# Ledger of designs, part 28: designed miniproteins, single chains, continued (5)

Each design is a single chain, and the fold is of that chain. pLDDT is the mean over its residues in the fold that is shown.

## One batch from the design tools (miniprotein)

Design m16951
Fold by ESMFold2-Fast:
Structure m16951 (fold): chain A 78 residues (1-78)
Amino acid sequence: GAAELARLVYQRLVELGVDPTDAAAIASRVAEGFKQGPEAALKAAEDYAQRLVDEGRITPEQAEAILKAVREAVEEVS
């Protein structure tokens, strides 16, 4: 369910070295998007990760790793 997806996303992003506040924000947005479907969950992660890149807080490579981790978590709970 959405709550389990949020926990998986948060854990995996923190393990990738993502800031815990950003990991929590992404996890929350992904879980909310997932209620509308897997595409909405992935878009929520993509939009947030792109903002972090635009702000210089993460690299494009880190954004790609985040999106991969989110996609894998969504597939696992679907």
Scores: mean pLDDT 87

Design m16952
Fold by ESMFold2-Fast:
Structure m16952 (fold): chain A 65 residues (1-65)
Amino acid sequence: DIDELIKQLERDVREALKLPDPEKRRQALIRATSKTMDRMKELGLDEDDLVRLSLSVQRVIEEEG
């Protein structure tokens, strides 16, 4: 379910952005995106789903930054 994937990614990104160490934050973001990419391949997501994921991540970064 793409909605659950989006929620999990948003949660992982929010938690990563709260990390005070820039390197730990970077590594947490890399892990979150890698996990999401693997799940996208499993789910066979189309272009619309990819856009929705990208917009959700950007929104979280804008809210927390």
Scores: mean pLDDT 77

Design m16953
Fold by ESMFold2-Fast:
Structure m16953 (fold): chain A 86 residues (1-86)
Amino acid sequence: MLLEEIKKKAEEKLAELEKRGLLTPEDRAAMEEAKAKVEEEGLSMPPEVAALAVAGVRLEERGHLEEAEEIKELLKEMRKKVAEAK
């Protein structure tokens, strides 16, 4: 259930960002493109993680450094869990 847990955490963070009004229509379009790319490449990672990574980069570019750092830390923990999974 590791991938389901990671997906849920990514979805929860994305929902938080959306409710706070931090995501623009352009951000959402870039996130959907990232999700589609992960699905096309058949990667074992939830598409929501790619969407979260794109959201983090775009927030950092717009000066939301605190929110971007929170996303960066969350992604780091998710990647660590995937790498250590058996």
Scores: mean pLDDT 78

Design m16954
Fold by ESMFold2-Fast:
Order: C-alpha cells, then sequence, then structure tokens
Structure m16954 (fold): chain A 59 residues (1-59)
C-alpha cells in the first residue's frame, strides 16, 4: 500500500505484520481507544500513532 500509514510504517522500519503488536502497545499505553487488535492501518490507528509520535518527540 502507498497510503500515508504505510509511509509512516516505512519510516519506523515496521511492516504490516508488526501493526498488531504496535496496536497492542498503543492500547496498553493509553493512546489507542479500540478493543480489537486487527492489524489495520485505519483512522483510529493513525490517530493513535500520531499521538504516540508527538508524545515521544518523533513527529
Amino acid sequence: SLSAADAFLEKLGKTRADLKELEAELRERGFYPGEEVDGKADENFIAALARYLKANGLL
């Protein structure tokens, strides 16, 4: 995919397979409000990732 989500994942050195682990970590840290870990780079995941990146000075 050439989406903005995939561009972010490339910058982080992540693959689609790593999304489930990242979603679980974001949920545990309070950045991801969803209960399902589906590995999708949907709007909620992108919002959570943006919050995480800003909180850690990476964006």
Scores: mean pLDDT 60

Design m16955
Fold by ESMFold2-Fast:
Structure m16955 (fold): chain A 56 residues (1-56)
Amino acid sequence: GPLTAEQAALAAEVVARFGPGATGRQAYAFLLSRGLSEEEAERITAGMVVAGVVVA
């Protein structure tokens, strides 16, 4: 599904930090490091996987 503009910006930071082969685990850890809750980090990471931005 499509990411929101804010989620797309976070996805761009994940790709910039970890490269185009970034994993959902790396995205999740990154989002937690940004101060997101576990529930928010999991939901956004799932959205990134569905959008094809990160590998499941």
Scores: mean pLDDT 80

Design m16956
Fold by ESMFold2-Fast:
Structure m16956 (fold): chain A 94 residues (1-94)
Amino acid sequence: SLEEIIAEARRLLQELLAEASRLQATDPALSAHLLYVAIGLQEMIEALEAGDWEAAREAAEKVIEQARELRRLFPQHAALAERVIEVARRGLEA
């Protein structure tokens, strides 16, 4: 359901922000990429809540590309990136 997609996206947003904060001093490049994914995911959530399906699609596609880049550059965070890709793909189908 749309509510379940938004709820999972919000949980992932909080995980991304917490991980970015944790890594800010030790791995600023990884922290920055986590923040880029978080910003895109927030944009997708806002578009879905507004019923702006075109904006939601654009935001979801952008988040998928950002999460793929995170997975490529930082394989140790692949599982988190894959969860973001899955939620964004479900957002595209909503």
Scores: mean pLDDT 89

Design m16957
Fold by ESMFold2-Fast:
Structure m16957 (fold): chain A 80 residues (1-80)
Amino acid sequence: SLEELIAEVEKKLDEIRKNILERAQTKSFKEVLKFLSLEMAKLSNEIDKKVTDPEAKKAILDLRTRKGNEIIAELLKKYE
């Protein structure tokens, strides 16, 4: 269902955020951004594969974009 897909995507975004913040403790901003880009690309590919309904796909991709921007904002605060 759409609700189950949203929950799966939110869980994966939370895992990405956790991994990004852990890497930010020891890695440069550039390295962490590259890792984030790769993880977000993987998630976008999985969404495209699993979600065929256009409205559901848009809603989930909008969620991914919003959460991705929130993670970037957190990184910017952490790197001065």
Scores: mean pLDDT 85

Design m16958
Fold by ESMFold2-Fast:
Structure m16958 (fold): chain A 114 residues (1-114)
Amino acid sequence: GAADIALIEELTRTIQELAATGDPFAMEMAKKFGIKVAEILAEAGVISEEEAKRLIDGIKNATTPEQLQAQIQALGDKAIASLKAGKQLSPEQRLELEILTGLARIALAVVKLE
């Protein structure tokens, strides 16, 4: 539904902001969050296991902020398209993504204090 799309949009935007800093700590946190999002979305059946594996490999192999931002955008776009096509998150999966959004916001705030 619209709330799940809004959650994915906010989470991917926050992870992209972490990646955009180019800070080594922020880049590694962005990778960890992106990988975990891909894993949750695959478990939910929102993206396929094959798509999740390709996105995770792309995230792991990103060496620049621009490359990492592109992989996170691709993850978000695939998730939103799948949700618009009628795939759904369970309440538990939605809660996990809400927790990750909070943690990503904290990580971004910490980086901005440096």
Scores: mean pLDDT 89

Design m16959
Fold by ESMFold2-Fast:
Parts: structure tokens; sequence; C-alpha cells
Structure m16959 (fold): chain A 92 residues (1-92)
């Protein structure tokens, strides 16, 4: 299920970030992940499969960036851009 996948990705991102990033940057990453989870819930509530897929793919990209130790600013930016795309898909 997409819900099970996005929740698993959120847990994995949090665990990975805690291994590599500063405490301050972990808080920023976890806030970005919570934002993506909220975007997924909004997509489900709206009945938008496109917005759900955008949120899941965005969560996968955030996980990849965390694994690659990308700058926290890039990780947060990717999450914010994903949230904007998901909202646009709901409004379409």
Amino acid sequence: SRLEEVLALAREISALAKETFSEEDVEKIEKAVVGLLLSFEEAVAAGSEEAQEIAVRGMREVKRLVEEKAPVEEIVKKALETRERARAAIRA
C-alpha cells in the first residue's frame, strides 16, 4: 500500500539522518518529512492518485538525498517543491 510505503520511508529517513547529520539538520529533515506525510494525507483526502504518487516519489527522492549526504538545504528544498507539485495536482 502507498500508505505503508510512505510511512516506512519516513521512518528510514529519520534513522538515516540521525546517523549522519547534526541534531539541528535532523530536526529540519524530520520537519520536511512530516510535511510530505501531510501532503500524502491531503492527496488521499482529495482522491488524487496523481498527488499521492508525487508525494511517494518525493519521499523516495528525499531518502536518496539523505543517503547521499546532500546539503540539508537541498533536502528541504526537494520536500517543499514536492509539496507544491502535490497541491497543484489536487487543484487540477
Scores: mean pLDDT 90

Design m16960
Fold by ESMFold2-Fast:
Structure m16960 (fold): chain A 80 residues (1-80)
Amino acid sequence: SAAQEAEAKAIMAKMLEEARKLGEEYQQRLAEGADPKEVLKETAERGIKILKEALKQMPESDTKLRAQIEEMIAEAERFK
């Protein structure tokens, strides 16, 4: 439905905004001399948490967006 589509888009928009902020924080921490291995691990763990929360909120009927988020989680898991 249009309402479910709007809800899914809102969830994706929030997830992408949180991921963008996390990416900016990652770059800033590296620029400030943080340990690259530690920052990457912490960023991956926080990113996975953001993605899992979005997946939990995503309508079950939106199989395409759910699959995309699951793929993103699997990709992020490689950096733990």
Scores: mean pLDDT 84

Design m16961
Fold by ESMFold2-Fast:
Structure m16961 (fold): chain A 113 residues (1-113)
Amino acid sequence: MLSLETSIELAKKLKTAAENFNKALNAKNEKEAQKHIKNARLALKEANRVIANDENLTEDLKEQIQSHLQDFSDAIESKDVDKAVKALEKIKSLLSDNEEVNNLINEAIGYLK
């Protein structure tokens, strides 16, 4: 499991990514969709930096999370909502068991369900 601090930061970035992906899926035109997709991708890039900069993570745990973040990125590109939800649920299982963390990641998943 991730530390509480890393879990909070990661969950916040994932919430931003999921919210923007949902806004892109519901956008009225391609220009609005592209803006939200760019914001979602930026949030995922920041999520990857949070994981890359955590010196307390094992190499295996880091690779697992980075793999699930890549699956979420691929889901955004392909507009695959089910794949995005599955990636978020896999990341949730690796986060600290904490009320703030659980609220943030459940909100992220909720944007796509």
Scores: mean pLDDT 89

Design m16962
Fold by ESMFold2-Fast:
Structure m16962 (fold): chain A 96 residues (1-96)
Amino acid sequence: MKAIEFEAEIAFVIMLINLAKKFLEKGDIEAAKESLERAIKELEKMAEKYPEIKEELEEAKELLEEAKEKAEEDKEEAIELLEEAKEVLSRAAEKV
């Protein structure tokens, strides 16, 4: 049960990150920021549920917050931060 719930939560966060990337590529900065805010909130909730990977979840959250700040000024850097966050989440998933 915990593993299935975790897989669903991780998949949802990754989906939100991929959606934000698509919005950034289209120049829809506000939609990208909204998607990132939803991903950040989900990661905060997951950090309380999964203390064994809290550090990785917090690292991913910080990367998404930085991507949100960079979204208007440096789209390419924002997208790179999103890919880094996805890699952190993939490593975290291997520990659960």
Scores: mean pLDDT 83

Design m16963
Fold by ESMFold2-Fast:
Structure m16963 (fold): chain A 56 residues (1-56)
Amino acid sequence: SEAEARAALAALSDEEFAALLERLGLPQDMPREVAIDFALLLVGAERVLELIEEVR
């Protein structure tokens, strides 16, 4: 779900989150909350959860 994806994204370390942003082609200099919204908009909650497993 979107709520699960948001919670999982918020729980990532700075290094894991940076790796996720790099995979999505998103800038590193945006606020984390904005980056989470962009990630969910780009690929959706299911794909976000898959990518989280790849960066952990």
Scores: mean pLDDT 82

Design m16964
Fold by ESMFold2-Fast:
Structure m16964 (fold): chain A 95 residues (1-95)
Amino acid sequence: SIEEEYERRLARVREHRDRIEAFLKSKGLPDLAAEVRAQLDALETEYRKKIEEAKKNGDEQKAGDILVIYDLHVIALDARAFAAALSGKEEPLVG
């Protein structure tokens, strides 16, 4: 089901968040670690609502598309966090 797929993705994202936090802290970037955590938590809240709305409307295809977009947002955030860590700077992940 779409709920099971979302929960499975969410569990992986949370494990990944913990790894990213540890990595960024090891690079001396604790504020960036906190920002990444906050942005991932915001994405969880936003996409949970979008999936629930799509399901209420019986639109399973749209719910599936929303899960793919969620995964892409997580990947983009990870790439930005990694780039900031490589630069050795605490930079805002969003302007």
Scores: mean pLDDT 76

Design m16965
Fold by ESMFold2-Fast:
Structure m16965 (fold): chain A 70 residues (1-70)
Amino acid sequence: HMMQKEKQKQVQKAIDAAKETSEKLGLSPEHLQAIIDNIKAHADYGDIMDEEEAKKMAIVVYNALNSERE
């Protein structure tokens, strides 16, 4: 694949961004793993997330967990 390596780099950057954001937000390792799995699934469907999209996903997950409270 001519662009396979570039896609892999983008996916890895998204994963790294999600890890950093999740740790800052205090998300559990299980929630972080779910976010990583989601990033990989999107890449498999042809939707490659950038670092900002990955950070937003971590924030969305964090907000969804806190929405149950009130």
Scores: mean pLDDT 76

Design m16966
Fold by ESMFold2-Fast:
Structure m16966 (fold): chain A 80 residues (1-80)
Amino acid sequence: MEGAKRAEEAGKEGNGVEAGRGGSEAGREAEESKDEEIGREMGERAAKAGLKSGDGVGAAASGVSGAGGEFGARLREEKG
């Protein structure tokens, strides 16, 4: 999943926008594989990258718009 690597790399450089874009790409890749475990892992990686970038809100918004974020949100709806 290249999107997750891109997000992590951008996060290390403090680039929240690029971290979010990488997260969205990772989420889309996870959705295409239709694997729930991959979706969750990609979502977690994108979220961590966003936090490291220092622009958590922007990165999270971009990352969550991807499939990984959707899987996480669905699980929270069920638990909540």
Scores: mean pLDDT 60

Design m16967
Fold by ESMFold2-Fast:
Structure m16967 (fold): chain A 61 residues (1-61)
Amino acid sequence: MPSKDQLIAELEALVRAGLESSGASPEEIDATLAMVRAGMEELSLAELQEVLARWREIAAL
């Protein structure tokens, strides 16, 4: 089963790719990822899996 750190890393990669595709600056991407990471560390493993699943669906569109 994936660890919490692994799920956070996968979500960070998806968020970065999405922001890069939208034309966000590197500074905006880094700031957004820092906030996302801090919030995700407060979540349970199950909650992180649900968040990651939603981001994967958005990335596939």
Scores: mean pLDDT 77

Design m16968
Fold by ESMFold2-Fast:
Order: C-alpha cells, then sequence, then structure tokens
Structure m16968 (fold): chain A 78 residues (1-78)
C-alpha cells in the first residue's frame, strides 16, 4: 500500500542517517580503511533505494536526503 511504502522509505532515510554516523565514528577511531569502505558501500545501497523511491518522501525529507547525500560524498573523499 502507499502508506506502507511511505513508512518503509522513511525508515530507510533514518537508516542512512544512522549509517553516516557509524562511518564518522569509524573514521574518528582510525578504523581500517577496509571497514570504512564496507560501511560506505552499505550507505550507498541505502541511498540507491531512497533515490529510486524519492516520490514517497515529503519535501522536507527529500531536503534531508540531499544533505545526507552531500555528507556521504564528503566522507568518500577521505
Amino acid sequence: SDIQKRIFTQMFLIALSAQILVIKSYIEKNADQSVIDKELETAEEILEYLESNREYLTPEEQKLLEELKKELEELKKK
């Protein structure tokens, strides 16, 4: 249903936010690059789902997604 798709997509938005915090924590703790790369791959998979289902996000949530996408790109440069 439309309601279920909206809730599920919103859960993935929360998951992306949490995954970015995990990546930042590993970077701060000087974790092995292989660990950081795997967490970045997980974040990119979540992002791909969100971009494919953008229509189920509110305008405010879409704005948050764009900010999270920029933050993820900055983390990939490190």
Scores: mean pLDDT 88

Design m16969
Fold by ESMFold2-Fast:
Structure m16969 (fold): chain A 74 residues (1-74)
Amino acid sequence: MSVEEIAERIKKKFPHLSEQKARSLAESLLELSKKYNIDPEKLLDSFLSGDFSSLPEDAALQLEDLYRRYVVNS
């Protein structure tokens, strides 16, 4: 998946995010995908649903931090 594709899906779910923030979040999700060897689509779906229970603990904690920063505290 491309950064642009992920950013578009993020912005559709969270329209309050600017395009720039959605893109930065997309880049962070791709970085986590590579770091933990998780399918980027699975990681994105977990993020968009707010359900991290299917992910490894370390990946879930990182994703929760991103969710808090971009979705809850933006």
Scores: mean pLDDT 82

Design m16970
Fold by ESMFold2-Fast:
Structure m16970 (fold): chain A 69 residues (1-69)
Amino acid sequence: MSSIEVLEEALKFAEKAKDWDELERQLVRLYLESQDLEAFRRIGELIRAAKDKEELIKQLREEIERLKK
């Protein structure tokens, strides 16, 4: 799985998750499946920067678009 694919799956989980606990569980599962340390380091940075789930979703979309350039 590419780092872009990991970020796209994280975005889907963020959009569907009801709360941070659900999102954390889904992200842990994604990490175990992908083993992409760099992608998860970046996801962690975005989570720390985001004020809420809506901002995280926006930032994940922007990061994915940046990486596709």
Scores: mean pLDDT 77

Design m16971
Fold by ESMFold2-Fast:
Structure m16971 (fold): chain A 64 residues (1-64)
Amino acid sequence: LEEKEREAHRRAGQGLRANPAAVDAAIDQNIAVLKEDGWSDEDIERFRKAARAQVDILVAEADA
């Protein structure tokens, strides 16, 4: 159970590391959707920071 989750997590991190431009585009696209849904600029900025932090963690875990 946990091993499959770890494998998916590692593959996600490897994909993020291989294509940082696609990661940036995906984050921006998600932010555009949230903005259209009426999220405040403060909440969108918080989401952007959290998304970048999560990407960094996944990339680091892929290297381990």
Scores: mean pLDDT 72

Design m16972
Fold by ESMFold2-Fast:
Structure m16972 (fold): chain A 74 residues (1-74)
Amino acid sequence: SLVEKARKGGEELIKELEKQGLTEAAKKIREVMEETLERLEKETDPAAQLALLSRATQRIEEIIKEAKEKEKEE
């Protein structure tokens, strides 16, 4: 399912970020994924589900970029 695919992708990304020492980014992404998956469970329209995932992907990309820039400062 789309929800299962999103969950697996999110968990894989979180695990990779934790390996890189980006623990705060991993935590924020976990929160974004939890919010998105909860909304997906309430949404029955597949097009709206894809829109929710697209928005979550953009938020995740911004979190990763911000975290990498912040880590370089330390």
Scores: mean pLDDT 78

Design m16973
Fold by ESMFold2-Fast:
Structure m16973 (fold): chain A 106 residues (1-106)
Amino acid sequence: SEAAVERAKEEIRAALQELVDEGRLSELDAETLYDLASTLIEGYAKYLELLGASPELVEEAVERMARAAIEAIRENADSSLEEIANAVLEAIDKVFEEAKKKIEEA
């Protein structure tokens, strides 16, 4: 799961750097969004482990949270930082809630 979290961070950083290179995000806004998304994914991964999730379920959830965050960032890149941040929060939270339900149904 540590390896999955590191891959997720790398994918988010790469997506944010692409938007900075395109002039669609400032470097400061990109770092803010990186810190937000990476902190949430790490916290939720640890919480799923606390609930007794298998390593495979945690890795799947981390990968899905990263992809959802990247999609939210790309779709909202031309919006305000607050709007992008809110979209990232909602996207990550939805994946986390679905992962929690899978643990309860196991």
Scores: mean pLDDT 88

Design m16974
Fold by ESMFold2-Fast:
Structure m16974 (fold): chain A 72 residues (1-72)
Amino acid sequence: MSGDKELLEAGGEVVRAKGLLLSAGIKTGKQLEAGKIISKLLPKIVEAGEREDAEALREVAKQLREEAEKIL
């Protein structure tokens, strides 16, 4: 089965979750905190993308969403 669609969808989830975290940081004046969280998770995103690991990308997206909720 084509993993390309699953990888693309998982990558889209990461992009949306990153946007939510950045938006939460802007709304609460915690832009530096949001940026630090993204920077900490960036190596995991890169590694998961290189391995074509959609599940790992979705796990990072989940972590980004949880961090956005904590900032709000």
Scores: mean pLDDT 82

Design m16975
Fold by ESMFold2-Fast:
Structure m16975 (fold): chain A 88 residues (1-88)
Amino acid sequence: AETQAEMDALVDAATQAAVEAARAVRENKDLISQISAALGEANAGALDPSKVEQVKAYADRTKALAQEGIRLAEEKRRAEEEERERAE
């Protein structure tokens, strides 16, 4: 990806994933702190689209944090459902 539109799309996708993960795991302070920092970087305009490597690194890091957050939220929900079944 070499165009501004492609770089913007990559950052937007990573940011959306981070917001979704933050909502899913808002009780996990450490993960939320990391996601909030990533969102702050995008909002501050700290990313230069001409520096493709920096944009990719940001997207990869934010995406990994978002995926981990979603995974933890799903595991928590599953554990709660299993515990509810055992309580019957």
Scores: mean pLDDT 65

Design m16976
Fold by ESMFold2-Fast:
Structure m16976 (fold): chain A 87 residues (1-87)
Amino acid sequence: SLVAREYIEQLKKILEEAIKKTKNPEFKKKLEELLEKLDELSRSGNVPLSEYQALVKEAVKLLREAGLYDLAKKLEETAQALLDYLS
C-alpha cells in the first residue's frame, strides 16, 4: 500500500532528524541501528507486527532518554496511525 509506505517513510524521517539532533554518540548509534532495522522491515513483504511494535517502543524510549520529546511524540503518533491503517 502506498499509504503504508508513506507512514514508514515518515517514521524514517523522524529517526533521521533524531540522529541529527542528538549529541550523545551512544544514542546516535542506537538510533542508527533502529533506523537500519526499520528499513529492513519495510523491505520485507510481511512486516511482523510484534517486531515493528518492539522497534517503535525502543525508539520512543531512546528519544525520551535523549530529551527529544517532540520527536518521541511524533514517532508514537505516526506509528499508531500506521497500525490503525493496517487494522
Scores: mean pLDDT 81

Design m16977
Fold by ESMFold2-Fast:
Structure m16977 (fold): chain A 71 residues (1-71)
Amino acid sequence: SPELEELKRRILEILREAGMSQEQLDTFRRQLDRALQVRPEMSVEQLREIAVQIAASLGVPQEAIERIRRL
């Protein structure tokens, strides 16, 4: 879905701006892609929620998590 790819791109930009290393960004991307493989019919809202959960598990600052929630 073009909307899911755009949301994913914006989330990765927020995480990069929050100071995540390339290794941490790769881990995030891998975990998000795994979630999409388990639930291929995932909505934009569900993707955002899963992304927030993954980001929180990786220790992303609350400010960046709130930016993701507002997408």
Scores: mean pLDDT 84

Design m16978
Fold by ESMFold2-Fast:
Structure m16978 (fold): chain A 66 residues (1-66)
Amino acid sequence: MELARRGAEAAAEGGAAGARAASGMFSKDHIQTGDPLGAEIAREAARRVPTPEGRAAAEAYYQKGL
């Protein structure tokens, strides 16, 4: 809990940057190549977030977007 504030700030900054990167990666070109590839790209973007809180937030965002 003591890292919750820092985790939220890192997740908010990483989540916003990750959402923008994921949106860029989810360009029509990648979507046209197949939905499973879009999911794989989102998972790869989550891997670039080194914190477990950031990864959990990215996964929750992706599942909520489903």
Scores: mean pLDDT 51

Design m16979
Fold by ESMFold2-Fast:
Structure m16979 (fold): chain A 65 residues (1-65)
Amino acid sequence: SSMEELKKQIEKEIYESLVAMAESIYKLELERIEKNTPPEKREELIKEIEEEKERILKIIEEEYK
């Protein structure tokens, strides 16, 4: 049915939008760290942001894919 096709398309678009948003937030946080954080603290903060991104992406995939 056309309604089922529309639902599937909306769910795909939501999934893709949420993934893109998570990636954009990650990129902005990396830029903030590089600009505002002393070199000796960057590695730890980058790791934390990477782990948070992976956690969020898993939630998005489980709920919307």
Scores: mean pLDDT 85

Design m16980
Fold by ESMFold2-Fast:
Structure m16980 (fold): chain A 73 residues (1-73)
Amino acid sequence: GPVRTLPPISAAATAEELMKLPQQDRAERLATLIQIGRPDILQNADVDTLNEVLKLVPKDKRQLVEQALAAKA
């Protein structure tokens, strides 16, 4: 049905959508979200997905992923 207002994409809602995808597709989506300025989503990703994201992000964004990994250690 039609929606009157769109809620902003929350980190939790995005994480749930990502969990519906295969791990490789989740990593690619997360890499894209980091590139467009959504590093908050990293806190909701699992360690395996974050390790895959490290392979896909440029060096300038790698520290954000490494911080999320450290927070889960």
Scores: mean pLDDT 67

Design m16981
Fold by ESMFold2-Fast:
Structure m16981 (fold): chain A 90 residues (1-90)
Amino acid sequence: SEEQKEMAKEAVEGLKETVEEKVENNEEITDEEIEIWVKELSKVLTPEQVEKVREMLKKVQEMIKNKAPKEEILELIEKKKKEILEMIEA
């Protein structure tokens, strides 16, 4: 439904803001944090959409650990968010 799509998009945007704040503050993302966020999102996203979110979070976690440039991490987040939002809109 349209209402369910809006809830899903809002949840994804909220997660993006949380993850971007972690990146800006040079904070690592733990596996435990990823599982908490994924569990919350599973309430409004399909299993396939949840898996795409998990893939994004794992990649961001890896990039932070490897001290990738913040600009590259933020670019990846924006790209993956757009892909996930397109899946929700379909």
Scores: mean pLDDT 86

Design m16982
Fold by ESMFold2-Fast:
Structure m16982 (fold): chain A 77 residues (1-77)
Amino acid sequence: SLEEAGRLYLEGVRALVAKDFDTALAHFLEAVELLLELGRRDLAIQVLEHAIELFRALDAPEEVIARLEARLAELRA
């Protein structure tokens, strides 16, 4: 559901602020997959774009950011 995707997004943001980058990555990717199942590719792309900006703002490791960028590239193909 959209509500579940929103919850995962919020949990991802909370983990990211706590510098738990692996947990944040997992939650954002789960939110993206739920949005794709709902046919909301527009929201999935927006979530990935915003997540990448948030990870960069908090100086996350480049390998973690690369996982989000790879998924975004797949959706834009």
Scores: mean pLDDT 87

Design m16983
Fold by ESMFold2-Fast:
Formats: structure tokens, C-alpha cells, sequence
Structure m16983 (fold): chain A 96 residues (1-96)
């Protein structure tokens, strides 16, 4: 569906933002990326709520996998603030 395609494109954008956050050394850039990531997660959840139950389940599974991969990247990069932030985003998704 066009809606599912839009959500998948947002998950691709989320993955890009997460990689930028993990590699960022500037505190102002990190704060901006955290805000953009949180807004992107919120938009994904808003649109996913409009999908069929089966499509929503697939999208939420992919979203959780993307955030978990981000946590692993932050851990390997020794970026504790990014790791904590991504754990919080993962918990928000699991609560939705």
C-alpha cells in the first residue's frame, strides 16, 4: 500500500539519522539529531496506527530491529549518550 511504502521510507530515513547520531562528536548536532529521531519515530508510529494489523506488526518489528541495530552501533562506538537515547526510543515503540 502507499501508506506502508511511506512508513518504510521513514524507517530508512530513521536508520540514516541514527548512523549520523552515532558518528557525531558535536553536542549541538547530537541534540538536533536526537530531536529529529524522536520526531521520525513519532511519525512512524502515527502512520503505522492507520495500517492493517498484519502490516502494522511487520512495520513495528522492522522499527524495533532498526533501533536495536542502532543500539549495537552506539555500543561498538562507545557512544553512551546515543545508546541510552536509543534504548529510550525502543521502550517507547514497545509501549505503543
Amino acid sequence: SPLEQQVLQLIDELNRLILQLINSTDSEEQARLQSEIAETVDRILELAAQLSPHQKQRVLTLLEATLTAGQMGAYVSNNEEALQFLREQTERVQAA
Scores: mean pLDDT 90

Design m16984
Fold by ESMFold2-Fast:
Structure m16984 (fold): chain A 72 residues (1-72)
Amino acid sequence: KEEEERRKKASEILEKEIPQGVADIIYAVAKTDLDKGRITAEEAAEFVIRVGEKAGLPEQGRKYAEEILKRA
């Protein structure tokens, strides 16, 4: 299923080091999935926080998470 396959790919991404430039793209994907109802606001927020941590930009990840939760 689409959601299951997407979550599996997200898990694989979090297992690797994420280059700083790639974090913005991953944040955009998470927002698109949230907007389409494929993930919950809580799942999206948790995911972007983890991406930010892996990219060495934890404050950026937290900022995106706050924006997501504020709209929920």
Scores: mean pLDDT 71

Design m16985
Fold by ESMFold2-Fast:
Order: structure tokens, then sequence, then C-alpha cells
Structure m16985 (fold): chain A 90 residues (1-90)
């Protein structure tokens, strides 16, 4: 799981750096971490913010889906909302 999460976080960071206008985050520090391209630092940042591994997984899946499509898809938005719901429920 950790290796898979880090790989997805690296993809997310790369995507966020290239498409910052498409992938908008309400957390300024998260946006800064994502734009560095350091997937390991991004995962550590999310864990320190209180994100569960399940929420991180769903966020990374949402970004991977959007990257594959080149835009935010209905599925990527649903996965992102599920991640936010897990954070709000904690």
Amino acid sequence: MEEEIIKRAEAYAKYSKANSSVVNSPDEDLRKAATTGDGKALVEFLRKKGYSDEAIRLMMEAITEAMKAGVATERSEELARRAEALIAAA
C-alpha cells in the first residue's frame, strides 16, 4: 500500500504542477506540497493534516482518473467527494 500510495502521490504532484488551474485545492499548503513533485512529502503532509490512508487513496484515485482523461471527470469528482466526506466524518 505505501509504495502504491507514493507512486500515486508522485503522479498527483506532477499533475498538479502541470495543471494547477484544473486541480484546485482549498488547502494552500497542500497545493504548495503538490507543486514540488515530491510524492513522499505530499503523503507525509496529508497524514500530518489528519487524512486517513483511505482518504489519501481516494484522492490519489480521483487525480489519476482526471489525469487519464485530461480533465476532471464525473468519476474523479465522486472519488474526491468521498475522500472529503471521510475527512469531515473523522
Scores: mean pLDDT 60

Design m16986
Fold by ESMFold2-Fast:
Structure m16986 (fold): chain A 85 residues (1-85)
Amino acid sequence: MEEAIRLLEKAIEYAKQGKVDEAISLINEAIELVKQEPEHPLKKRAIGLARVAINYLKNGKVDEAIKQLEEALKLLREALRIQRS
């Protein structure tokens, strides 16, 4: 989970810099790592938001993609807090 969170944080940084291909690559890596985590609703929702963000990036909607990634990141951080409690 921690590695997936770090990858999404870097993806947001690259998206803000206009490095769209790099951002998409990092998002895909984060999704694959999250898939390996135990199932719960926050995980499924975070993956969905990350996939929507990739679609926005492919369509040049960088600001919308960043909003989706920030929401996914909040959900993954919450999932990690619950798991570590």
Scores: mean pLDDT 83

